# Designed miniproteins, single chains, part 104

Each design is a single chain, and the fold is of that chain. pLDDT is the mean over its residues in the fold that is shown.

## One batch from the design tools (miniprotein)

Design m3637
Fold by ESMFold2-Fast:
Structure m3637 (fold): chain A 68 residues (1-68)
Amino acid sequence: MSDEELREKAEELRRELEELRARVPPGSHVDIILRMGLQEGEELLREGRYEEAVEGLEKTIARARELL
């Protein structure tokens, strides 16, 4: 994938993660996991580490779904 494609995928995953957060109680374990994953993903994107950002966001979403 190009950096452009990875960046677009990361933005899509961020939206999916935000939608998941809207469905869980604030302050729950799942909410904390989603919030932390979003913060880590944003940091990796700022560092230009697009592949790691995508992988981290996908892992966070998968873990949240497992706990739901």
Scores: mean pLDDT 82

Design m3638
Fold by ESMFold2-Fast:
Structure m3638 (fold): chain A 90 residues (1-90)
Amino acid sequence: SMQAQLERDTGTGTNLVLGLSPDETSKKIKDLSSVSRSQLASTAYSYIKDSKERAKVLQSSLDQLRSDPNSSQRLIDRVEELYKQEKEKE
């Protein structure tokens, strides 16, 4: 589905951790840090109109990141921040 594809393409967990080298992950984190959270929500998650569905995608990604010992703490922190924003909209 478009939602499942978007979850992967937005780099929400598994694909950021399993598909990228440590160096590529570090660059991705820097890019996420330079982009406003509002811009990330509107650009990366804009195709998912329902805030509850966005929160589910981010929750799934957080669970995957927390279960993976290779996960960057900085990446986890960034995804948690996005999850918090979507939960505040509910």
Scores: mean pLDDT 53

Design m3639
Fold by ESMFold2-Fast:
Structure m3639 (fold): chain A 104 residues (1-104)
Amino acid sequence: MPSRKEIEEMVGKGAQLYLEGRYEEALKVAEEVIKYLEGEVSELLARAYLVKGKALIELKQYEEAIKTAEEALRIAKQSNASPDLIKEIESVLEEAKRLLEEAK
């Protein structure tokens, strides 16, 4: 199990892979972070799902992004996450839904 610092570094590596156009590798890193946090029903897990949802939007996988953002919202509400995090997740969910309709 990676430390908090290692998890933060993994998120940074995922972002770098995304910037390099290596979107599938960036998504895989985000999914590994989610696996490490699945035992911790917490705001941090909700944030990991939020990062995955944002990555899926950039990959134009809007249906999967919607499901991911809905899961992030469920976890955030269950963990009594901050209103700011909940609003960010709701915004990402709405964006994914709009982009899905535009892509049809």
Scores: mean pLDDT 81

Design m3640
Fold by ESMFold2-Fast:
Structure m3640 (fold): chain A 61 residues (1-61)
Amino acid sequence: SAAAVAEAERLLAEAKELARQGRLDEAHRMGTRAVLLLQEAGREAEALAAGKELRDVILSA
C-alpha cells in the first residue's frame, strides 16, 4: 500500500540519519522496521534496496 511505502521511507530516512550520528543500534532497529514494512507490502525490490542502502551507511559510519 502507498501508506506502508511512505511509512517505510520515513523510517529509512530516520535510520540513515541515526547511522550518520553513530547511533548504529537505533539505526539498525529503525531500518529493520522499514525493510519489514516493504516486505509485508509486497515491495520486494524496494525492501532489498533499502536493506542494502542501510547496510552501506552503517558500514561507512
Scores: mean pLDDT 82

Design m3641
Fold by ESMFold2-Fast:
Structure m3641 (fold): chain A 61 residues (1-61)
Amino acid sequence: SEEEVERMTRVIVVHAEDRLAAGADPAQLAADYEKGSEIAEKNGLKTQAEAFRRAAEHLRA
């Protein structure tokens, strides 16, 4: 559901912000989430796939 996607996206983004504060490369982190989205989609995990995709878009904005 959209509500589940939004909730999961918020959790991922908060974790991403913590990693960026710790010195993670934003481009590499976005690429990792894009790969996570593709793997989730391949496994039929549509909610997880969409959440990872939105998190990656947030990091590339």
Scores: mean pLDDT 86

Design m3642
Fold by ESMFold2-Fast:
Structure m3642 (fold): chain A 75 residues (1-75)
Amino acid sequence: IEEEFRELVEKYYEEIKKSKNLLPNDAGAEAVRKAEEEIREKYGGEIKVQLIDSIDPAGLLTVGNVHYGSSKFAA
């Protein structure tokens, strides 16, 4: 779940950033929402606070700097 969530956030963040002229923070927030919705639908909504804490808005902005776990997104 945690790794899958991170991969979805990375995928959506990159797609949203390319297709929309949004600031990284806004693109990241939308990517998290999409990833959260997919995981919630697939696993029944059991997302731990620990997972959310790791990929909160500040951490998601850091996705562009590879701080949350090994992907590269332009900040």
Scores: mean pLDDT 56

Design m3643
Fold by ESMFold2-Fast:
Structure m3643 (fold): chain A 95 residues (1-95)
Amino acid sequence: SLAAEAGREIVRAGELAANQSTDLDVQVLGSLAIMMGTVLIRHQERSGPESLEEGVRFAEEMIRQLESMDDPVAPEAIELLRRAVELLREARRRL
């Protein structure tokens, strides 16, 4: 499903941030992204419009925070998160 694909992109962004950044704040954001992406993957069949919209808001908030941090991993993580937002919006359009 598109929601599960979005969740996997969020997990990938989170793993990049948590494992490759030397900034503790970026590592914490990465851990939160792994948690949120995992929830989207596990609850994909129960994801109504509200759950998909919460996923979009979470990903957009993470992008905003990463853009403010000037971390070397941020550009790649932001690209993955932007892809996740597009997948979640497409999933919502197909409901």
Scores: mean pLDDT 84

Design m3644
Fold by ESMFold2-Fast:
Order: C-alpha cells, then sequence, then structure tokens
Structure m3644 (fold): chain A 55 residues (1-55)
C-alpha cells in the first residue's frame, strides 16, 4: 500500500488508469480512486497554505 501512495503522490497531476494501477499493485480500482482522492485533498490544503504564506 505504501508504494501505491508514493506513486499517486508523485503522479497526482497526471492521467491515471485506476483499473490498470489497481491490477499492478494488487488492489481494486475503487481503492486506488479513494487513495488518490485523499491525497488530492491533502495536497490541495498544503498548496493553499503555502501560497498564502509565500505571497
Amino acid sequence: MEELRKYLERNLDKEIDYKALGEKFGVSAATVRKMRLELQIEEGVKLLEEAVSKV
């Protein structure tokens, strides 16, 4: 699971085939989608805070 999180974190801005990625990491497409959504929320909050602080 950790490897999947790392991959998604590095590729959040790229097109992702949830089904193919799920097969590659041995998880369901739904699991990949859920993990990506959680990472997108976390990244969005971080970027918003960083933009406010650095402007």
Scores: mean pLDDT 74

Design m3645
Fold by ESMFold2-Fast:
Structure m3645 (fold): chain A 84 residues (1-84)
Amino acid sequence: GPASARATRLLQEAVRAYLAGDKERARKIVDEFVELMRREYGLTPEEVERLRKAFEEALADPSKLGEAINEAQRALDRAVARRQ
């Protein structure tokens, strides 16, 4: 649906910002992604904190970006499945 399409786009934009080294833009887009997931899919505060922590760790260590992306994608897939 429109929310899952927007979530996927935000993840793609966040990855581009990380790869460009634009950490401020990456943080802003990650915050938008997490807030969208909270509002549209009802992520718990604990799930929100887990996603934010994964991307925060990726800002300090770029080798962790793949793990953060995979965790965000799994969270989105689980959330979409719960709604179907």
Scores: mean pLDDT 83

Design m3646
Fold by ESMFold2-Fast:
Structure m3646 (fold): chain A 86 residues (1-86)
Amino acid sequence: MDPTPLDAAQQAEFLKRLDEFLEKVKKETEDEALLAAFEELKELMKKSIAAGAAKAVVEKYLEELEEALENKLEEIIKEIRENLAR
């Protein structure tokens, strides 16, 4: 894997993915703690990317984030998937 930091286009793509997911989560949930955690994680990811984090590291963090929140987000993700399947 290339240890080169994410370029501007790659940074925008990862942030866009987080933004799109967060917007769907916000529409489906009223859990303020969960929403606050997502906003903090987005800011941390943005700072890590700006600090020159390698693409592989950013991808791993996104994967670990999805996995770590799986139990908490399962119902919210299910609702989002059902809305998309229609």
Scores: mean pLDDT 62

Design m3647
Fold by ESMFold2-Fast:
Structure m3647 (fold): chain A 96 residues (1-96)
Amino acid sequence: SEELARHIKAANEYEKKADGYEAELQSLLAGDPEVAREPAIEAAKKLIDAYGNASDHYARAARLATPEQAAVFNAKRDELNKKSAEAYRLRVELER
């Protein structure tokens, strides 16, 4: 369906954004903590939002998909939720 295709496209676009924020965050964490801390917190916030948005779109896609396709989208959602939780824990650590 057109709705299913839109959710898959949106999920892929948010995953691409997340990949960019992951690379940015990794680069910042490899640098000087005194200058990188605040940018790293902001990168982590953007990363959490990107993972959450991708996860929500995969959840919506799963409801519109065949059972076989839904299993794939649900697996992607679960992995993104796990990554979001890891990014949230990192953000909390950086805010200390």
Scores: mean pLDDT 91

Design m3648
Fold by ESMFold2-Fast:
Structure m3648 (fold): chain A 62 residues (1-62)
Amino acid sequence: SEFEKFKQAIIDELKSIVPRSKEMEEFINKALEKIKKAKTKDEIYSIFGDVMRKYNEELKKS
């Protein structure tokens, strides 16, 4: 389905992130589990936004 293709694309994007910390690695892994269970695009966008926010915070700490 179109939704499953969208879900896989976001999973692939999250997997392309190289975590700079164990905390970020665990955050991404939890986000991947949530995305796999997500039933709507809004849920996926929310989870993806949380990961991007966390990633930007890690970049600022460097």
Scores: mean pLDDT 83

Design m3649
Fold by ESMFold2-Fast:
Structure m3649 (fold): chain A 72 residues (1-72)
Amino acid sequence: MSAEEGLERGARALAEAESEAAARSAAHDIVQNAKLYDATELAIRYLEEAAREAKTEAARRSAQEGIDRLRA
C-alpha cells in the first residue's frame, strides 16, 4: 500500500469518526505515517481535508492537533 493510499484512508476514517477515541487514533496514525514515510506536507493536506469534512468536533480538533504536531 502506498503512503498516499494510507494517508487518504486515514483521513477518511478521521472525517467519519464518531467518537473522540476513534478520532485521536486516526489522527495519530496519520501523523506517525507522515513521519515514517517523510510525507509531512501530503499528510497536512489530508488532515486539512479531514478537518473540513469532519462529522464531529472531536474529529476536527484531532485533525488540527495532527497538523500542529507536523508543523512543529
Scores: mean pLDDT 82

Design m3650
Fold by ESMFold2-Fast:
Structure m3650 (fold): chain A 106 residues (1-106)
Amino acid sequence: SPAFDRFLELRKTSPRPLLVELVARLAEIAGKDPLEHGVPALINAIIKETDLPVSDALRPDVAERKLTDEEIRKVIDAVAKELGLTPEQVDAAIERVIADEEAFRA
């Protein structure tokens, strides 16, 4: 996805944890609370899809900086599956995070 490739570029240079921001948007689209459902889904996805220790996964802001682009893709896919989101809903969340980050940089 062109949007996903742009997200990966912005993630590397952003002062903000864009994966955490994206997961908050994914939870909102699912009609769920970002802190109650979004953050736990992200922690579970990091534990499941990566070799990071559980202690690192419990700190998703820190964990994000240790993940490869391939691991980020797997984590986003796992979060989307847990939240019951379609690929189109995931792309919409990604596009919103990109727009918010580009507005922040302007």
Scores: mean pLDDT 86

Design m3651
Fold by ESMFold2-Fast:
Structure m3651 (fold): chain A 64 residues (1-64)
Amino acid sequence: SPLDAVLERLYQNPEALDKALTAILSNEITPELIRELAEALGVSPAQASAALRHLQRELLEAQS
């Protein structure tokens, strides 16, 4: 799926992945972070936002 492709790019970029996970764990997902991740991964802000929300749901489910 398009989401899986974005997630693969995120997992292949350790700096972007670390920023994403830190923001999710601190509950500090901002429009600025979404733009930075979109630029770093070469995807749209909507795609970066979707990937972040997917990871957030996965982490929340794993801790519940």
Scores: mean pLDDT 83

Design m3652
Fold by ESMFold2-Fast:
Structure m3652 (fold): chain A 85 residues (1-85)
Amino acid sequence: MARPASPEALAGIEEAVRKALKDAGYEVTDLELERVSDSEFRGRGTVNGKEAEIDALAIEVGNAQLVIVTLRVGDEELTFIVPIE
């Protein structure tokens, strides 16, 4: 069963989101994430020169720490899952 990610994983959420977006080919500037619940983050940034909204859900499944990232840029919405080391 999925549960909120560990406190150590939560401390790495911004870096995990930033790395995932970069690895997916997005240029990220001015990224700011705010914790809105025990496992949810909401942020804004500039992605490929456009204002973007970012939602992140940090969960633990077994021994895996995962972030589900939803990126909204203009009319485009992308969701992907990122492992946290």
Scores: mean pLDDT 74

Design m3653
Fold by ESMFold2-Fast:
Structure m3653 (fold): chain A 93 residues (1-93)
Amino acid sequence: AAVTAYAVEVKEIGPGVYEFTGKALADAGTVTIQIDIYHNGKLVASHSETHRLAEQGEVTLTYTTEAPSDAVAKMTAYKPGAAPVEGESTTVK
């Protein structure tokens, strides 16, 4: 596959504050990786970065935000001209 998205890793760094780490393996070229945080089916936070890779490699995005403990984090990786690839969702707790 041109990109593979992994499940988001979650680490509590303070009361109600979490560090979310998303990883994807992507072929050379432009790749965008995005972490979306949902609570009760609503998007409450989102962070994305775009990378340009010279060769196939792993890209990592780290995002720190306040979130409810029952929130769900999901990573999406996107390459131009292809459908977005979603990682498995991760519940904060």
Scores: mean pLDDT 84

Design m3654
Fold by ESMFold2-Fast:
Structure m3654 (fold): chain A 109 residues (1-109)
Amino acid sequence: SMMKKQEELKKKGIEYIKKGLRYVRQAIQAKLAGRPQAEIDALIAKAREYLKKAVKLFSQIEDPSLVPEFVGLALIVMGGIIEVEFSKDRAQLETALRAIDETIEELEK
């Protein structure tokens, strides 16, 4: 059915969001550990790749009631990327890491 196809797109898009969030998590941990900038940049590039894949799938979903959820998920990944690029404070990075971990846990329920 059309509804089954929409649910499959949603499920696959959320799996890509979870992959993007895990790469953001790794980038925050790498930054906290003082890893080389090239390593952090590579992890963020992977997070951006999975975000683009998720957005492409979400754009194929015709149910307008799901749009706020998809926008919210995409903004969480992008917010994590921005935090890694701009944050200089250890406490801010640790707060971002906690928020990412809580989001991953919620999506795995």
Scores: mean pLDDT 87

Design m3655
Fold by ESMFold2-Fast:
Structure m3655 (fold): chain A 94 residues (1-94)
Amino acid sequence: SEADAAQKEVEGIVNQLKATLTPEQQRMVDLFLQAVLDKVERVANAPDKDKQSEITILRIHLDGLLQDMAPFLTEEQRAALAAAVSQIYKIAEN
C-alpha cells in the first residue's frame, strides 16, 4: 500500500540517521520513531478533506523531535536530523 511504502522509506531515512548517532541519541530517536511512523500512516491513509490536518499533526511531532534533540547533538548531527525531517515531510506530502 501507499502507507506501507511511505513507512518503509521513512524507516530507511531514520536508519541512515541512527548510524551517525551514539547509542544514547539512538534511544531518544527510537522513543519518537513509532509516533512518527503512526503519523506518516495517518497522512497516507487520510481522505483529501483531512490530509492537511494530518500533515499539520506530523509537522508538530517532527518539529518537537528537532527541538528536543537539538541540545544533545553536534552541529553536523543537527544538520543531518534536519535533512532527515525534511525528507520525511516530502514523503508524507506526496
Scores: mean pLDDT 81

Design m3656
Fold by ESMFold2-Fast:
Structure m3656 (fold): chain A 87 residues (1-87)
Amino acid sequence: LEQLSLEQAKESFAKLLEFFLSDPNTSEELKEFLKELYKRVMEAKTLEEFIEILEEGVAELRRKYPDDPQARYAAMLLELIIQEAKS
């Protein structure tokens, strides 16, 4: 598998954000968290910066919303993006 470019990684996150923003089961608090994370990752200049921001975001998501199944699902999908970017 070809390693994700920074642009492809950012596009994958944008698609993930669109999914959760359109999902009626996603809380407004989780939507706002994901929007803020999106702003941070869009500022990344390298794939390494993108991965670091996303790993910190996943850790924060799990810490703040441990009992939210949508937050757990989002964390899992973000980890998949991280794995693809590291490959």
Scores: mean pLDDT 82

Design m3657
Fold by ESMFold2-Fast:
Structure m3657 (fold): chain A 56 residues (1-56)
Amino acid sequence: AASGGRLAGEAVRANRGASVEEVAAAIREKLAEQGLTISDADARAAARAFSALFGS
């Protein structure tokens, strides 16, 4: 739960300027590496939310 949010934030920072699709893919990959599952829709929603928070 908490670690998932941190991993998503790290993926967004590593992919600053990347598309939402690329960030969503990075989030899914990082979570899968930690044994966590996330849907494509949730990964895209997280990518949009984190990009909005850290994009400016």
Scores: mean pLDDT 71

Design m3658
Fold by ESMFold2-Fast:
Structure m3658 (fold): chain A 63 residues (1-63)
Amino acid sequence: MREKALEYARKSTEYNHLGRYAESDEYGRKYGEYARELREELKRREGRSAGIPGGLPYKAPAP
């Protein structure tokens, strides 16, 4: 999940260092897609899933 986004970001940087700009761009694009999906997933889950450890079930875990 989140680890895949980090992996794509890491690979994008690695390929950039290797001079493989086309590959770097591909992984950067994939990272952006994953990051967007993850944010939407978290937003939906936070809105619908009020049960969190600690006993604050009616509020989002975000500060």
Scores: mean pLDDT 66

Design m3659
Fold by ESMFold2-Fast:
Structure m3659 (fold): chain A 80 residues (1-80)
Amino acid sequence: SAEELVEEAGSKVPQERVEEIVEEGRALAEELAKTVSPEEAHRIALERAIERYAELLAEVAGEEAAEAYRRLLEEHRAAA
């Protein structure tokens, strides 16, 4: 399943690289909040963090893992 593929790929991602993406997103949201609403800043930062993580999954497990991750997120957004 897509979830299993993403879980397996995620296990290959170093914790430090995940922490870097989280910190980058936090810093970006803080900077953007100076010019846009906090909600918009969070949305933009989250979208960037999602793409950064997808790129990381592609690096460690190939493009199929990145595609599975993006599909799971699209389904989650459609359900929310």
Scores: mean pLDDT 81

Design m3660
Fold by ESMFold2-Fast:
Formats: structure tokens, sequence, C-alpha cells
Structure m3660 (fold): chain A 92 residues (1-92)
């Protein structure tokens, strides 16, 4: 039951992060900003989305593996937040 609970939690975190990344890409694309800056930022976010999709396809055989993947997802989230922060800092 602990493994099934860990898998469910991982899937929920994955779907939320995937939705957040797609939303960020759409939002940045809609902003009045230099086109080159938008393209560079969107490319970086799309690379994180691709990494996220690759991680989601790996089988999970233990609670420890699920916890390790949750930690990797948190790292992707922090990277996405940093990319978005740098985009807005360059607009000032």
Amino acid sequence: SELEEAKKKLEEIFEKLKRDLKGAIEYISSLEAPEELKEETIEKLKKLLEELEKLSKEPIESVEEAEEKIEKLKEIEKEAQQIIKEFFEKLK
C-alpha cells in the first residue's frame, strides 16, 4: 500500500508540474517582451518539460525510487522558477 500511495503522489506532482510548465510557456509567449528573450526562455522551459516527460516513463519498483523521483521533480520546479525569474529580471 505504501508503494501505491507513493506512486499516486508522484503522479499528482508530475501532472501539476507539467500543467504549470505548459501554463508558464503560454503566459510568457503572450507577454509584450523582446521576441529573442521570449524564444530563449520558452526553449529552456520546453527542455525541462521534455526531461519531466522522460522521468514519467521510468518504472517505479520501490518507495525509495518514488521518493528519489519526487526530489528530481522538485529540482525541475526550482529550475523553472529560476528561468522565469531571470526572464522578468531582464525586462527591468
Scores: mean pLDDT 86

Design m3661
Fold by ESMFold2-Fast:
Structure m3661 (fold): chain A 64 residues (1-64)
Amino acid sequence: VAVSASALQSAMAASGADAAAVEAAGTLIHNGGSGREAADLLQRASGASPEAAGRGAVAAHTGT
């Protein structure tokens, strides 16, 4: 699954993760993964806080 360009940019800004990590999080959500799992992926990829990673996961999900 591909995240829309605007959602990708928003998720990157919110989490600090790169485009590849955001797309991986979007793919995880598309495959039935939880927002918590997506946030954990973004947190590990970028070192973001759980709150920032959670916002990034929501932005990525909105764009899938």
Scores: mean pLDDT 73

Design m3662
Fold by ESMFold2-Fast:
Structure m3662 (fold): chain A 63 residues (1-63)
Amino acid sequence: GASRAAAEVAAGGASGDGERARRGGEKLVQMGLATEEQREAAERAGKDGDGLAAGRIARESVE
């Protein structure tokens, strides 16, 4: 569920894997737990290797 999708966002950001971060963000949006803006931010954080930004997005998306 949501925790796994959030973990993918955080892992993508920490490893610089934009695809992993995007995949996690897409799942969170599909579940209604994230906005399009948060999905875009997750993908950007993943591409930039910004683990702090990705972790923040992941935490905000988990109920």
Scores: mean pLDDT 78

Design m3663
Fold by ESMFold2-Fast:
Structure m3663 (fold): chain A 63 residues (1-63)
Amino acid sequence: MNKEEIIKLAAEAVLKAMPLDEAKRYTIKVANAILDGNYDEALKILEEAGVSKEDIEKIRKGL
C-alpha cells in the first residue's frame, strides 16, 4: 500500500471517530506523520482520535 492510500484510510477512520471540525485537525496531523515516515507518531495520533483498534490495525498493515 502506498503512502497516499494509507493517508486516505487514516482520514476516513478519523472522520468516522469524531465530529468534522475536530477530524480535520487530526487528519492533517496523521497525514503529516505518515509523510514524514513517523509511523509510531501516526498510530499514536489515531489512538488519541478514538479510531477503532480494527481500523488502526488495517492502517498498521499498510505501513
Scores: mean pLDDT 80

Design m3664
Fold by ESMFold2-Fast:
Structure m3664 (fold): chain A 65 residues (1-65)
Amino acid sequence: MDSLPAETRARLERAVEILGRAGPLSARELGTALGISRATASRYLRLLEAEGRAVRDAKGRYRLP
């Protein structure tokens, strides 16, 4: 399986913590919380969704399952 870089893995774990604490978040909101761009936050949310660690709602916001 492809391994994620350690920095990317750490940011994905941080994203899961933020989703659990803040409830449903958009990619922009997550990007602001992590200090990264909206585009990078969107990529992280898609990775978490692919791993079953986040779900996307009809409004484009992500939350824990």
Scores: mean pLDDT 78

Design m3665
Fold by ESMFold2-Fast:
Structure m3665 (fold): chain A 86 residues (1-86)
Amino acid sequence: SELEKLIKEIKELLDKLLTETTLEDMERLAELLQKLAEEDINLLLEFVEKYLKESKNPKKVAQILYIIALMINIEELKKLMEEFLK
């Protein structure tokens, strides 16, 4: 499925960003997250919640996703990250 490939690429890119944060990878992640949000916002939010629960560094994930949510103006993702970072 196209959506399964998109989610896999997002996961791999998030894993990479946790070890080495680059502007190029942040921009690529932003593009993929925007595409997923346009296709299925609920699937994006479910994926993010699952990834945060399974992550070794959930606070760093939430910080990265918060910045991206601000950059691409996905309010639902921004609110979810704000709640997690409290």
Scores: mean pLDDT 86

Design m3666
Fold by ESMFold2-Fast:
Structure m3666 (fold): chain A 98 residues (1-98)
Amino acid sequence: SVEELIEQIRELAQTESDLQRRILLNLLTLLEEALKAKDEEAAAHYLMEILKVSENPEIRRLAVKLALLVVSEETLEKALASASPEVQARFEAEKASL
């Protein structure tokens, strides 16, 4: 479920450095608020930011799984087009591994 994927990212974030953990937990809170508001554009943005910040491949894979589940293809395409080449490459690498 969406809630289970968010909790898995939260648990993995606890193993990161103090700075990365705080950033990731803040992004998860903003993501949960966006999902509750049904703001797919905001949700996509925060998922791309998680991909940008995290060097943990399991966190990145879970973020991509969430994006594919909660964001429409049109909104996701727009978010990826606005993302940096590095974030686009990370998204495609993790998607290919699903």
Scores: mean pLDDT 88

Design m3667
Fold by ESMFold2-Fast:
Structure m3667 (fold): chain A 83 residues (1-83)
Amino acid sequence: MAAELLEEFGRLAYELLKSLPKEYQGKARKAIGDMVAAISSLPDEKRTEALEFAVRSLREALKEKDPEKAIKILEETAKKLES
């Protein structure tokens, strides 16, 4: 279960970074890194739910045609995970 979510997270993060213009890739990498750090700081029992939320947010970002809106989704997701 958790391993499947981690693989999906990695796949979506890779596809998102690949789809973004180079000027947005730094911000995307930072936001994704902030999500990973936040999830890793959670107790084990909360990591699966947090990872599902992160995966959903990556899917929403991938649907955005506007790179700035995609980055905002990632940044807001990282902030919510850090709460």
Scores: mean pLDDT 82

Design m3668
Fold by ESMFold2-Fast:
Structure m3668 (fold): chain A 61 residues (1-61)
Amino acid sequence: NELAKKNLQAGLAGGTGAAARAGAAEAVRMGSDGEQKKYAELAAKSPSGEEAIKYAQLALE
């Protein structure tokens, strides 16, 4: 899903954990599936910015 990937990339480009969480949450709403959905959900819920960025990067892979 190009829209899900675009939202994850936009969040990561923001350079903050809050931006990464927001992009990941939107990617889940846009219909992420499988491993991408799993990591996007983890990024969206992550309490730390470092974890949010890490999981958002994994969701893009």
Scores: mean pLDDT 78

Design m3669
Fold by ESMFold2-Fast:
Structure m3669 (fold): chain A 63 residues (1-63)
Amino acid sequence: REYSGDFLELVLAALPEDTDFGSPGAPAVVDAALQALVDAGRVTVADRDRFVADFKAYLAREA
């Protein structure tokens, strides 16, 4: 993992508990949580874009 622990903790805290990362709705939930963190000034747009791209790449390979 190339993300800071603080960044990952913020993302995980913003997500619903028991978020199923394999579900069809997971990318939208992750994107919404990251956008809320960007809007709150807690995460940069660059970090959000990188994480979303990595997550989509992960899901595309698991599908």
Scores: mean pLDDT 71

Design m3670
Fold by ESMFold2-Fast:
Structure m3670 (fold): chain A 93 residues (1-93)
Amino acid sequence: MVDELVEEIKKLLEKLIEAAKNNDRVAAYEYTAKIMELFTGKKRSFPDEELEKNITDEQLETLKKDAEKVLERIEKEPEKVKEELKAALEALK
C-alpha cells in the first residue's frame, strides 16, 4: 500500500539530508534519483552523469532545503501526501 511507499520516501529524504550535510554529492544525487523513480515509476531523465560530478555547493544546499520541506510536508500532511501518491500511481497505469 501507499503507506510503505511514503515510509520509503521518508527514509530516502532523511538520507539525502544527511548526505548533503556531509557534502557527499554522489550519495545526494543517488538518493534524489531513487526518490524521483518512486514518485514517477520511471527511470530518471534529469541530470546526466556529467552533472552528477559537477553538483555545486549551492545546488547541494538547495537539494537539502527542498528535501527538508518535503519531509516536513509528509510529517504535517501525511494523509494528503498519500492521496497525491495514489492519484499519481493511478494516472500511470
Scores: mean pLDDT 69

Design m3671
Fold by ESMFold2-Fast:
Structure m3671 (fold): chain A 97 residues (1-97)
Amino acid sequence: SMEELIKKVAKEVVELIERAKAGELSPTEAAEQIVKLFESNDFFLPEELREELAQLVQEKVKDPTAHTILLLAIVRVKEGGTGEKFKAVIEEVIKRL
């Protein structure tokens, strides 16, 4: 189901953030892997929603490493789609952080 896919992708995003916090990946490397994860699942983001999601991360994400990684992913992910699936994954990631 779509809900199961969103939870699976969110779990993998959190695991990449935790690996960066552990020093196993740089924030830039973690963001690059997150972008590839989103794009391989066809989770694209239209330009008009990038600022909205960046503000959501700025307001809700307190950890500086997670904050940096998620903002880099939002800026770098390929343009397209409605952004609904991308937003749902970001909201699920924030719940797990």
Scores: mean pLDDT 88

